# Designed miniproteins, single chains, continued (4): the designs that were tried, part 78

Each design is a single chain, and the fold is of that chain. pLDDT is the mean over its residues in the fold that is shown.

## One batch from the design tools (miniprotein)

Design m14872
Fold by ESMFold2-Fast:
Structure m14872 (fold): chain A 71 residues (1-71)
Amino acid sequence: MEEEIEAGVYLLAMATALRSGDYETAIKLAEELIEKFKDNPEIVKIAYDFLSKAYEKLGNKEKAEEYRKKA
């Protein structure tokens, strides 16, 4: 539950950043989530999905496709 609660806070913050157009913040939060939960493949995949979406919105198609394949 502790890990799930912490990850949930990151997911909500990342979703809010993407919705508000703050793609740089969404990327930073996703990178932090991966670092904190690197041993949890389910959480890491969710973070890669957010990275893919954020990079797509920034016009970085190469990184968006790279992270989409990891999600």
Scores: mean pLDDT 80

Design m14873
Fold by ESMFold2-Fast:
Structure m14873 (fold): chain A 84 residues (1-84)
Amino acid sequence: MKEIEELLEELKKAETPEEVVELAIKALKLIMDHTEDKELILRAIGSILRLIGLELDGASVEELKKVAIEEIEELIKKQKELGL
């Protein structure tokens, strides 16, 4: 949990699209590593693919940060709701 919170703070300070995507993938992988819930794992994979797609399409740092933070926070919320 604290490690993901630290990654979110680093992500908010990121200055390049590559750095935003790298930090977001790291946070999403940590969520996947700490759950056995198949739905959460599949949703995390979907979030990774979405972020990579946006980066390839030339999305701005601001757009990538917004999407990354929203996706990570949604998964953290779902993980808490499932008692994980």
Scores: mean pLDDT 82

Design m14874
Fold by ESMFold2-Fast:
Structure m14874 (fold): chain A 58 residues (1-58)
Amino acid sequence: SPERDRLLEELRRGLLSLGVPEEQVDAIVAQLRAMPVSDEELREIVEHILRAARERAA
């Protein structure tokens, strides 16, 4: 879905901007893309991952 692709692209850009290695980001994005979750659940997962990554970077 367009929303799903947008959420995964936001996650990818967010993690790369925080210094997460590209190989690790690609693995995370691939894992989430394969998950049988709704766009709403995916949004919550993406928000949680980005929050956790920002907290570690602070």
Scores: mean pLDDT 85

Design m14875
Fold by ESMFold2-Fast:
Structure m14875 (fold): chain A 70 residues (1-70)
Amino acid sequence: MASYMQLLLLGVLGSELYLAKRISDDKEAIEELERLYREAERALKEGKEEEFLKLIEKAHELFLEIEKKA
């Protein structure tokens, strides 16, 4: 089972994705953020902790770039 911290991080990413969709018209960036969210969910399901953390980090960096341009 996923750790509480991993579930929290995934929840934060889900919130960032929701906000990105509201503040940005950059469809390509939003689709990439959605892809990263799906891949993070899969990594968590498969117990790939290091892959999960890398995907979360990459998604957060992309969210910050979307927020800067909004």
Scores: mean pLDDT 83

Design m14876
Fold by ESMFold2-Fast:
Structure m14876 (fold): chain A 75 residues (1-75)
Amino acid sequence: KLTEEEAKELVEKLAKKLGLKLSEEQIERIAREVVESSEEAPVAGRVAGALYFNGYIPLEQLEEALALAEEIVKE
């Protein structure tokens, strides 16, 4: 089970790799959404998808964000 703290770390790492500047409040909100989203969805997809659905990345960047999220999850 993914914790909110683990989700926050993954969101921060992905945002940093994508050059996004997110506030602590934005990161906490996204992390909560990642934890509460469908547990059947892969963690990397949940993190990248949350950035996309909250408007922080365009659709064209979603594939790159997913690949980076997969690498971060393996760390």
Scores: mean pLDDT 81

Design m14877
Fold by ESMFold2-Fast:
Structure m14877 (fold): chain A 88 residues (1-88)
Amino acid sequence: SLAEKLEELVKEAEEAFKKGDYKKAIELYEEAKEVAKKLDVPESQKEGFEVELKYKIGKALEKLGKKEEAKELEEEARARLAAAQAAR
C-alpha cells in the first residue's frame, strides 16, 4: 500500500542519514513527500507529514553544508507548526 511505501521510504532515508549518505537521505525523503500527497488521509495529516519531512530534509542539507537551503526549509517547517498550533 501507499502507507507501507511511505513508511519504508522514511526508514530507508533514516538509515541513509545514519550512514552519512545525506544526498540519498534527501532523495528518499523527497520521494516520501510525493507518496504522502497521494495518501487517502485527511489534509491535516498530509500537512503534518510534509512538515516533518521538510524538517528532516533540512537537517540533511545542513550536513551537506547547504546552510542557507537548510535554514529556509527548517524555518518554513517551524512556521507551519506554529501556525497550526495558533489556529487551535
Scores: mean pLDDT 80

Design m14878
Fold by ESMFold2-Fast:
Structure m14878 (fold): chain A 58 residues (1-58)
Amino acid sequence: AARQAELDQLAKESEEMAKLIREYVANLEKGDLEKAQKYIEEMKKKLGKFVLPAAPAA
């Protein structure tokens, strides 16, 4: 069913987001603020895709 594919995609994206959060925390614990900032920016980029409607590539 189409709904199952959408749920699987959302689950995968949630897992990817959780990995980014863990990397962010790990770099904060190391005191590597530059790498932590990089992961924050990647999280913002992924969240931006949910907020901003993007046209399919032509």
Scores: mean pLDDT 71

Design m14879
Fold by ESMFold2-Fast:
Structure m14879 (fold): chain A 55 residues (1-55)
Amino acid sequence: GEILKKKKEILKEALEMKKQGKSLEEIIEYIKKKGKELGLSEEDINKLITYVKNE
């Protein structure tokens, strides 16, 4: 449902930041802040961070 759309949106933005040359630290901070605002669990937020780090 709705939560998957929100996760996809955060991932899309994080990957765009990476393409723009933003540091991994800035991208991680973005994911944490946006994920918390959208009501994602800490586990979901950490999975998104791990995905971006391991790309």
Scores: mean pLDDT 81

Design m14880
Fold by ESMFold2-Fast:
Structure m14880 (fold): chain A 56 residues (1-56)
Amino acid sequence: MELARAGDESAIEPLVEAYNSEDEETRREAERALVYLSVTNPELAARILSRITPRR
């Protein structure tokens, strides 16, 4: 993809959910994918951090 539109952000939603899972295997898989996305897409890194940081 040249520059992901909304599709790339839609892809991070299940990864963020997996990252918050109690299942350690699921969390590790999600963490790996999220790190990859944050390295290749710094704009997504900010969104990923927003999604995994719980609000009040």
Scores: mean pLDDT 67

Design m14881
Fold by ESMFold2-Fast:
Structure m14881 (fold): chain A 68 residues (1-68)
Amino acid sequence: MKEKIEEIKKELRPAVEEAVRASGGNALDALRLLQPKIDELYKKYPELSKEQIRIVVAELINEAIREL
């Protein structure tokens, strides 16, 4: 379980960093830019709940905003 979450974080991190920069640190705009990637992850990792994936995305967005 932890290994799959780390894999998702690794796949998402570059896309999240780009989305946060493109949105100027606006979390809602970053989330909108990431929606196609999030939908891809829902299909790729059906064993994870959509809620778990959303939590990971939110954590990475907040992390990237702090690193701006």
Scores: mean pLDDT 79

Design m14882
Fold by ESMFold2-Fast:
Structure m14882 (fold): chain A 96 residues (1-96)
Amino acid sequence: SLKERLEKELEENPNDVEALIRLAFHYLQEGKYEEAIKYAEKALKVDPNNADALLILGRAYEKMGEKEKAIEYYQKAVEIDPNNVVAKRELERLKA
């Protein structure tokens, strides 16, 4: 499976940001929010300004009912890239 493939790649290269993001997004799509957060946080440790990791964290925390944390991550994504339309939309929606 895609998950097993990505997990094997991360055994060889634990700091592969793209593999960490893909695995985090896979868990997010499955509703496994704690696992999504785990891998997205690992990606942020390697690349602190990674917009995809920030968006995954925002969505995962939102799905877990942690609205304030979700807003914080979406705000960081907009601060890093003001043209990030996805982050701006989610931030506006949550602040309304």
Scores: mean pLDDT 88

Design m14883
Fold by ESMFold2-Fast:
Structure m14883 (fold): chain A 62 residues (1-62)
Amino acid sequence: SMMHEEKVKKAEEEARKLGKEKGLSDEDIEQLVTAARTAARAGVPLKNVFDAVKKLADQLKS
């Protein structure tokens, strides 16, 4: 559905924004975006996707 595709795009955009804000490398940002896209496409709720992406970003920054 259109709403599902919009949710996937929103998850990707938020992951990219978070990665840039945390000063991650381009490679790590793309890993973050890919994780968000995969989870959102699998039907994981956006709140849970954002929580998982935040945790992954913190691990990549360490």
Scores: mean pLDDT 83

Design m14884
Fold by ESMFold2-Fast:
Structure m14884 (fold): chain A 109 residues (1-109)
Amino acid sequence: KPEDVFEYVGELIRRGYSVREIAEEVKRRFPNLSRKERELLAAFIVLVTGAPVREVARAFGLSQSGVSRTRRLLEDALAGRLSVQELAERLDFSPYTVERLLALLRELM
């Protein structure tokens, strides 16, 4: 499930793994992640670590614009400017996955 990768990556961040090391572990353990799942994961890493969008996008083979757009949507939801349902619709994920992701972001930030 998409939420499993976020919980795993959250643990790697707590252990002090670099963006590159996180990307290598994700590729190894979750080789079947879609591009949209990788974009959501990259935006999550940017918000939790403060790493530059360019660095995280490069590590995951993504465009900076895609990661930046997803990051802004997550920031708007965290600030209460987007509901969980609106965020889920815009990201094309279930409300359940989005709620768990936002809870994890609040815990780690």
Scores: mean pLDDT 87

Design m14885
Fold by ESMFold2-Fast:
Structure m14885 (fold): chain A 79 residues (1-79)
Amino acid sequence: AAAADARALALGEEAVELHRKSVEYMKQGKYDEAAKLFRKAAELYREAARLSPQHRDAFEVGAKILEEEAKKAEELAKK
């Protein structure tokens, strides 16, 4: 349990770093790069949710938010 929670936390921290970079790319108008990082961060949160059932709902909410941001970036990249 503790080991799985520690791994989930590490994945969550990596997702936060990718999210921070994707927001920076959004500010630079690099929407395709931002979308890819938002998608990657969402995948990490989904993995964290699988590893930590106690925190599953929080990680799943985080993943949905990042998936929504990825869709916005993808729409902007099409222009």
Scores: mean pLDDT 86

Design m14886
Fold by ESMFold2-Fast:
Structure m14886 (fold): chain A 85 residues (1-85)
Amino acid sequence: SLKDRIELNRLMLEAREKLKQIVETKSDEEAEKEYNKIIDEFAERVRKLYREKRGLTDEEIEKVVNAVRNTLKFYYERLKEKKKA
């Protein structure tokens, strides 16, 4: 549990850094394409992390994956709003 939380936090930090980089360095069109790839990449990495744990159901794993997707989408939208200000 604690080890999983640490690893999840590492993945979230890495994803946020990549999202910040694309918003700061890429055109809006290119950033949207790379954003979708990053979200899908990190969703799969989180799914694999939790798949290696016994006792979790597919439904429970997908709830974690969906929470990660939503958190990263929210972060990306806030980065774009701040860039426009």
Scores: mean pLDDT 82

Design m14887
Fold by ESMFold2-Fast:
Structure m14887 (fold): chain A 84 residues (1-84)
Amino acid sequence: DTAAVLARLREALAANPEALERGRRLLEELEELVREGRLEEAEELNREVLEEMERGLAGDEEAAAFAAGVLEAQRRRYQEELAA
């Protein structure tokens, strides 16, 4: 049940508020690597991020806060970019 997964992620983020800041920094690092043309490093970091996010979405409790933080950071970044 996707709704149950999303509820668990929201709960994990609420219990680990620092995960949002970690997600924000990670997205910023990925963007910087792409901007500098360091594409191999960006692809490797993106692969690691996606793998941990997939674990969090699949019910890994340690990865759940990470996945929630990255998703919320991406949502807020999209919102900020659209407002600019």
Scores: mean pLDDT 79

Design m14888
Fold by ESMFold2-Fast:
Structure m14888 (fold): chain A 65 residues (1-65)
Amino acid sequence: MEKEKRERLELEIEAALHIMAGSVAKLAGDNKLAAEHYRKAAELFKKIGNEEEAEELLKIAEELE
């Protein structure tokens, strides 16, 4: 259980960093880069089983492209 908990936490941190990077890119006017970061975050959330958050992030990414 500990290894699985650590892996999940690492994926959550990576997803959060991508969301932050996507928000910064969007604020800078780089919608393509922002969409890429939001898609990466969505992929990570799918791996940890958070489908609702992943779907929301994919919608944001689609709207930015």
Scores: mean pLDDT 82

Design m14889
Fold by ESMFold2-Fast:
Structure m14889 (fold): chain A 89 residues (1-89)
Amino acid sequence: SGVELGLKGIEYFKKAKEAYEKGLETGDKKYYEKAIEYAQKALDNLAKFKALADALGAKLPPETVAFLQKLEEEAKKIIEEAKKKLKEA
């Protein structure tokens, strides 16, 4: 369902952020790998949610669109920064 896809996207985003923060705290590269994995899953679920909403002709409020765009930008930032950290030794 669309609601399930949206909720999964948000949940994976939270997991990505937590994994990235734990990587910074511990220096353990496995958390940066998990951050990338979760951030990618967040992006995939959010993309599917948007595609389903569009296919159903569902009008998302502008505030919801802006919120989803911010989540996508933050998830992409997590991937970029985590990849950068994985190259550090």
Scores: mean pLDDT 85

Design m14890
Fold by ESMFold2-Fast:
Structure m14890 (fold): chain A 97 residues (1-97)
Amino acid sequence: SARKEIEENIERGRKAKEIGYELAERQEDEELAEELRAVANWASFLLSGGAMEPREAVEAALEILLKIGKNTWSERQKELAREAARELGRALEEAAK
């Protein structure tokens, strides 16, 4: 049912945000930690709003962030966002095992 699908999507979003924030807290690089939180927030939002797999949500979150930062972010910040997306994607895959 639509109600059950909404509840399941919200829970998937909550779990992705939880994992991303836990990864951020374990980082020694605060800039990487900030990008992990950013990717996790967007991925959580996307998962909560639709029938989307965690990997697709992380990839879409990265695309949104890179579009927002296209003309304002340094190449270093763009590289950190890509690294954050890779780390979150791996953690979500490991949590599913």
Scores: mean pLDDT 85

Design m14891
Fold by ESMFold2-Fast:
Structure m14891 (fold): chain A 98 residues (1-98)
Amino acid sequence: MKKKLEAEILAALGLMRASVTTLAARRGTLSGEEVREDIEKVLEIARKVLELGDREGALRVAEAAREAIEVAREKGLLSEEEAEELLERVEEIEEEAR
């Protein structure tokens, strides 16, 4: 089905974006606002992957977003409040994917 290929491509892009964001956060190449915007984009991708019916792909992208959030919080790029709000969005995707 066309939707399956679309979901697989989006999941791959979401994973790549999350990995790049995590690396950039560790290296200090992005501002906190840029990291937050990138994580929000990764979560939007995870949501679209889930809507296309790829629960496993959505979970993998959500897990990658969680890692990016935790690294950004540790580096002081996200406030504790911002990190908690983003993690809540991760949990919502995980709950819908089960």
Scores: mean pLDDT 87

Design m14892
Fold by ESMFold2-Fast:
Structure m14892 (fold): chain A 62 residues (1-62)
Amino acid sequence: MVGDIARAVAPVPKTSEEELALLPGDLVEILEEVDEEHVLARSLATGEEGIVPKSYLEVVEK
């Protein structure tokens, strides 16, 4: 998963300063696996980084 491009499959709300808000269809680069259910990702549209639940992401590229 690290280095993969993923797409948000649902709206992701920003509920803390460490989280990344996403709209469905937004592309992110996975930078780090934080835990079993969360990744640190970077938005390709904005360059913003934050924590995203893996369940909201679908890997598009390797």
Scores: mean pLDDT 78

Design m14893
Fold by ESMFold2-Fast:
Structure m14893 (fold): chain A 81 residues (1-81)
Amino acid sequence: SLLPDPAEVNATLAVMIYALAKRSGDKETLEEAKKILERLAKESPDNPDIWEALADVYEMLGEKEKAQEYRKKAEEIRKSR
């Protein structure tokens, strides 16, 4: 393949966006990271790393219920691999 697998690209982007959000900690960066990760989760819903990153961002934003939902989603996907 001349192009990388879209799922692999989305996984890499999720890790990078999560690292940026974790380093900054400011609400504006976390909100932008949330939007990007939500888009990536829709594009690659079977990738547990994206759901885990999204859960962590929601937790940092104080949205603990959503964070737990997405963390469980990632866990279920990991169990199936």
Scores: mean pLDDT 77

Design m14894
Fold by ESMFold2-Fast:
Structure m14894 (fold): chain A 58 residues (1-58)
Amino acid sequence: GSATIEELEKLIKKLEERIEELKKKLEENPEDKELQLELEIEEGLLGIVRGVLNLEKS
């Protein structure tokens, strides 16, 4: 339903903002393995949520 789509879009926006923050932190600390892993996890989650949103829009 529309409520689910709106919640998924809000989650996507939050994940995109978090990813941008992590990328900025990683620019300051390029060798930080924990930040690298956290960024990969967040990008993976964003991909999954975008997939779910595309399914809901279909």
Scores: mean pLDDT 84

Design m14895
Fold by ESMFold2-Fast:
Structure m14895 (fold): chain A 65 residues (1-65)
Amino acid sequence: AAEAAAREAAIAGFGAGARDAAARAGKSPEQQARAGAAAEAAMRAALAAPPGAGVDLTEVDAILA
């Protein structure tokens, strides 16, 4: 469905943003990939969670620190 495609595009975009942030922070390619994967997982979980659950960026923040 178009909604599923839009959801996956949003998740992919969020992951790309996290990878770009890691690259700008001077993180290794491995850390950039981990940041993207963690961001995508967090966004997917947030979209499936009850209202009021935020996006858990703890892992992304740890990679970017």
Scores: mean pLDDT 78

Design m14896
Fold by ESMFold2-Fast:
Structure m14896 (fold): chain A 56 residues (1-56)
Amino acid sequence: EEDIEKALERMKELARNAGLTDEQVEELIEKARKLIDEGKTPNFGELIAEIKAREA
C-alpha cells in the first residue's frame, strides 16, 4: 500500500535528521516493516534509541 511506503520514507528522513547512518536507517526500516507485518505499531523513537545505543 502506497500510504505505508510514504510513512516509511518520512521515518527515513526523521532518522537521518536524528543523526543515524544509512545502514542504521535501513535497519530501522526493516524492523518497522517486520512490526507492521505482525500487525503491531512501530515506535520509531524507541527503535532510533536502540540503534544509537549500539554505537556506544
Scores: mean pLDDT 75

Design m14897
Fold by ESMFold2-Fast:
Structure m14897 (fold): chain A 87 residues (1-87)
Amino acid sequence: DFAEKAVTLMGEVMLELNRLMRSKGVPDEEIAAVERRLINDTLKIQFEAWEGRYEDALLIAEKTLDWISKEFPELKPLTEEVLAKLK
């Protein structure tokens, strides 16, 4: 449940992040690098959750969402909503 929810919500963040970066004319290679980082972090969240390490999964999610909100302030409301839904 938590792992599936995390993958779904992080996927929504990735979709909005992709849209924002494309709207700003960010090169495809930079978009791909950012998406790869988010995918890797999402997999870590999923694996920690599957092992029953819920607090570790949340810590990774919080750090990832903080990074996104710092680099893309326009997505801060979405990152806060996603973190709230993961709790």
Scores: mean pLDDT 85

Design m14898
Fold by ESMFold2-Fast:
Parts: sequence; structure tokens; C-alpha cells
Structure m14898 (fold): chain A 74 residues (1-74)
Amino acid sequence: SDADRKAQLQRAIDQLRAIADGSAASDPDGVAQIRGLLDQIDTALANGDIDGAWQLLQQANDQVADMGRRLEAA
């Protein structure tokens, strides 16, 4: 259901916020991109755009993966 999808999104958002908070000193640019996407997800959810929120969540997960690769290469 949409309610279940929203609950899953909220759990994922909480995890992404924790990752961003833990990475802010190490990769400020990557964290800024993740936080920007999280703000867009919040806006999509406020507008009832659950599909858009899920697409933005996938983009945020891609940014986390890219951040992890940069930190590994450093």
C-alpha cells in the first residue's frame, strides 16, 4: 500500500540522514548532494508524490555509493 511505501521511505530517509551526518567532515560535497535529495524527497512526500519520492531515494542511494567509492580511493 502507499502507507507501507511511505513507511519504508521514512526508514530509508532516517538511515540516509545518519550516513550524511557521519560523513559531513569527510565528503562535504557528497553530503550536500545527499541532503539536497533528502529535501526533495520531503517535498515529494508532502505533495503526495510517492513514486517521485522513491525515484529520488534511488538517486540518494547512488550518491551514497559514489561517496563510498571516493572515500575508498582517498
Scores: mean pLDDT 85

Design m14899
Fold by ESMFold2-Fast:
Structure m14899 (fold): chain A 67 residues (1-67)
Amino acid sequence: MEKYLKDGSGYLTDEELDALIDEYLKAHPEARGVVSREELRAALRAFNEDGDGRITKEELEKLKITP
């Protein structure tokens, strides 16, 4: 987790989103059969570009990227 939000700004870049998705799917192989990486990527991207244009620490906490 430290590699995400490491600049202290509290938001994720596209690179960090992709890395987060890959790590999540590696840690939760059961999710791969239920949710595709494309779906997770699209959801995180849409959130990153919603009204405020970024995912903050608080928003990431609410998302709770787990099944």
Scores: mean pLDDT 57

Design m14900
Fold by ESMFold2-Fast:
Structure m14900 (fold): chain A 86 residues (1-86)
Amino acid sequence: SSNEYAKKVIVEHVKRLAERAKEMGYEEVSKAFDELAKAIEKVDPSDVEKLKEIHRLVLQADRALREGNFEEALELAKKMVETAKK
């Protein structure tokens, strides 16, 4: 379904953030994004509001990482894991 595809796109984006954080030498952020990708895979794709909120936070984490704000990126990753699990 389109919702399943949307979830897959979010997961792939998070995996790219994990790789980028690793390339920047920030291993804890990379590990947090790897954990996040696994958590999102378990989210019901019909839970559109949860996926929409996670997507919004993924875009914020992407910006934080691009700006070198590793603490903000880590905080956002942890918040998204908690959001995915509720």
Scores: mean pLDDT 87

Design m14901
Fold by ESMFold2-Fast:
Structure m14901 (fold): chain A 55 residues (1-55)
Amino acid sequence: SSELEEKLLLGRIAAHELYKSGLVDREEAERIEAELRADPSLLPAVIARAQELAK
């Protein structure tokens, strides 16, 4: 669905922002992306963390 596709895109962006901020390494960022694909309910927490770090 388009909603799922949007959530997965936002999760990928959030994981990428955590990586760019130096808070997670590349391997951990890739694991976060994989976990979000398996369980999109984790997305709001990942986005919230990324937004706090990008402020």
Scores: mean pLDDT 73

Design m14902
Fold by ESMFold2-Fast:
Structure m14902 (fold): chain A 69 residues (1-69)
Amino acid sequence: MIQEELDNLIKKYEEEAEKAKTRAQEAVDSIRKHRDADPATLVRLAREAAQATLEYEKNKGKIDELKKL
């Protein structure tokens, strides 16, 4: 793989990781802001945060693999 293709792939995964990180932070901030919300709403936000965190970890793993090349 040429360096240009590698850099473009890393950038793509970094962008997806940042999107996931932002979504996770937004969900956590919503929980903090709406602590008086019903338990069902808090559980929904917690699930969104967890899912976004997993997406972040997956994309970070892809970046780490590409950087080994």
Scores: mean pLDDT 81

Design m14903
Fold by ESMFold2-Fast:
Structure m14903 (fold): chain A 97 residues (1-97)
Amino acid sequence: ASQEEIDEEVDIALVIISAVVTQLAAKRGAPAEEIVDSIKRITDRAVEAIGRMSPEARAELAREVIELFNKIKELTKDNPEVVKAVDEAIARIRAAA
């Protein structure tokens, strides 16, 4: 694999790890503003990564991030601010993939 391919896989891993960390923060009762900011940051990175990937890799990354975002939404269903941020993030990722 080229260094560019390795860097791409590292970027994908960092997006997924960031989403998992945000899910854990939500489960532990982190402030809504912190969760919203994390979702926005992760979404921006995911959209950028998707733009550089093969169609198959785009579909897989989008699927994994959307699954994690839906788990965050379920953990924060009593918080309309986070729910809205998740729904907007999922729409952006689907549009990019």
Scores: mean pLDDT 83

Design m14904
Fold by ESMFold2-Fast:
Structure m14904 (fold): chain A 56 residues (1-56)
Amino acid sequence: MELSEEERKSLEGAAKVVAEGGFSVRQAAQLAIRVGGVKLSVEEAARLVEEIAKTL
């Protein structure tokens, strides 16, 4: 998937909140889409958030 740098940063920020126990993966994905402007479905954004969180 081709993501802008801004979208990637939004997903990374969401993943950090998940890793810290603040949000579920799905909640973080929804936030990245609504606030971060990530142009993905909730399912695809959740997948990426989970993958990034696993690397933290």
Scores: mean pLDDT 78

Design m14905
Fold by ESMFold2-Fast:
Structure m14905 (fold): chain A 94 residues (1-94)
Amino acid sequence: MPSLEEIRAQTERELAATRELLEKRGDALTLELAEARARLALEQAEVAARRAAGVELAPEEVAALERRLALLRAALAAYAAGRLAEARRLLAEL
């Protein structure tokens, strides 16, 4: 008879397989892309607010944000084109 520990280990393996299946189908990727888009939109709004208030922004800070926005745009374009592996790779660089 399986022990409680064996049942727990089996359940964890089944959950991991389910997560991999959902990720392969793009469901998890869709959520991660939406979250990344929301976070970058907030950062962009914060930078815009600081600039409007007359705060001098470091060029490196602006360049880093622009690079991340470019990566997000590329990831969204890859996702829309069905290139899910490329979209995941680009999202991981954010």
Scores: mean pLDDT 76

Design m14906
Fold by ESMFold2-Fast:
Formats: C-alpha cells, sequence, structure tokens
Structure m14906 (fold): chain A 67 residues (1-67)
C-alpha cells in the first residue's frame, strides 16, 4: 500500500539521521505527487552524507511507486 511505502521511506531516512522536519517535508512532497521536490530533497540528503548512494537509489524506486 501507499502507507507501507511511505513507512519504508521514513525508516531509511531515520536510519541515515535526517531530522523529523526533513523527513516530514520529503514525505509531504511524495504525498502531493511533487516528484521534482522529492527528488531534490533526496539529492540534498545524499550531498550531506545522510543517505548512501544505495539508499538514494532505493528511495527513488519507492517514491516512483507512490507518485
Amino acid sequence: SKEELLEEIRKILEEGGASEEEIEGLLQAVRDGNLVAAESGLAELLKRGLISEEQYERLLELIRKVV
């Protein structure tokens, strides 16, 4: 379900050390179908070292399934 995909996205972001504000902002972009904002948010988290390249690829896959 969409909620299960959003929960998996949250879990990966929490494991990377993203803040609750950052996580909620990204999840809201996903819920709104704003793929540009969601992908930009992921790119910034990757640049800051809060997610790995492997986590980034997994998160893109999950986001595309929700949107």
Scores: mean pLDDT 83

Design m14907
Fold by ESMFold2-Fast:
Structure m14907 (fold): chain A 106 residues (1-106)
Amino acid sequence: ADKLTEEGKKLFEEGKFDEAIEQYKKALEIDPNNYEALNNLGTLLARLGKYEEALEYYEKALKIAREKGDKKGEAEVLRNLGNLLELQGKYEEAEELFKEAEELEK
């Protein structure tokens, strides 16, 4: 799974978004709880304007980070969700998530 996630990142950096999505999805077929693949797939889908799909993957990543007690990962996903909400014009909801992320980094 790690190698597929690394390849997905490389493809993302090269602007090969469809190929990057394929690698992240393959990583998730092997490990459905791969936080990094879930979070990165959410970010990529958000950049492609697929906000509903991005939200689903971020929510899964958030659940995994919380279950593992990964405060840094939880804060990262909350910031990504806040950014997604800002893109949708939901500024008040975004600010609440940014505040929650800041509290986790204390």
Scores: mean pLDDT 86

Design m14908
Fold by ESMFold2-Fast:
Structure m14908 (fold): chain A 76 residues (1-76)
Amino acid sequence: MTAEEEQQLLEELQEEARKLYEELKDFLDPSLSEEEALELIGAIIAGRLAREGRFPSVEEVKELLKEILKKKKELE
């Protein structure tokens, strides 16, 4: 894989994370910053892409974010 291909994949992941954040922001905990939300969404996208070779749906990301935020709240 070339540096250009790696950069394009990273940009695509960031674009998808931003898109999913915009669709989900009304359902996210207000205490969660935009940067934290994008980081979590990006990690979910990367994980799904690595495991299943596909981007997650909005509903899958919403469910996973809800579980992550619940665990974060219980630990802090």
Scores: mean pLDDT 73

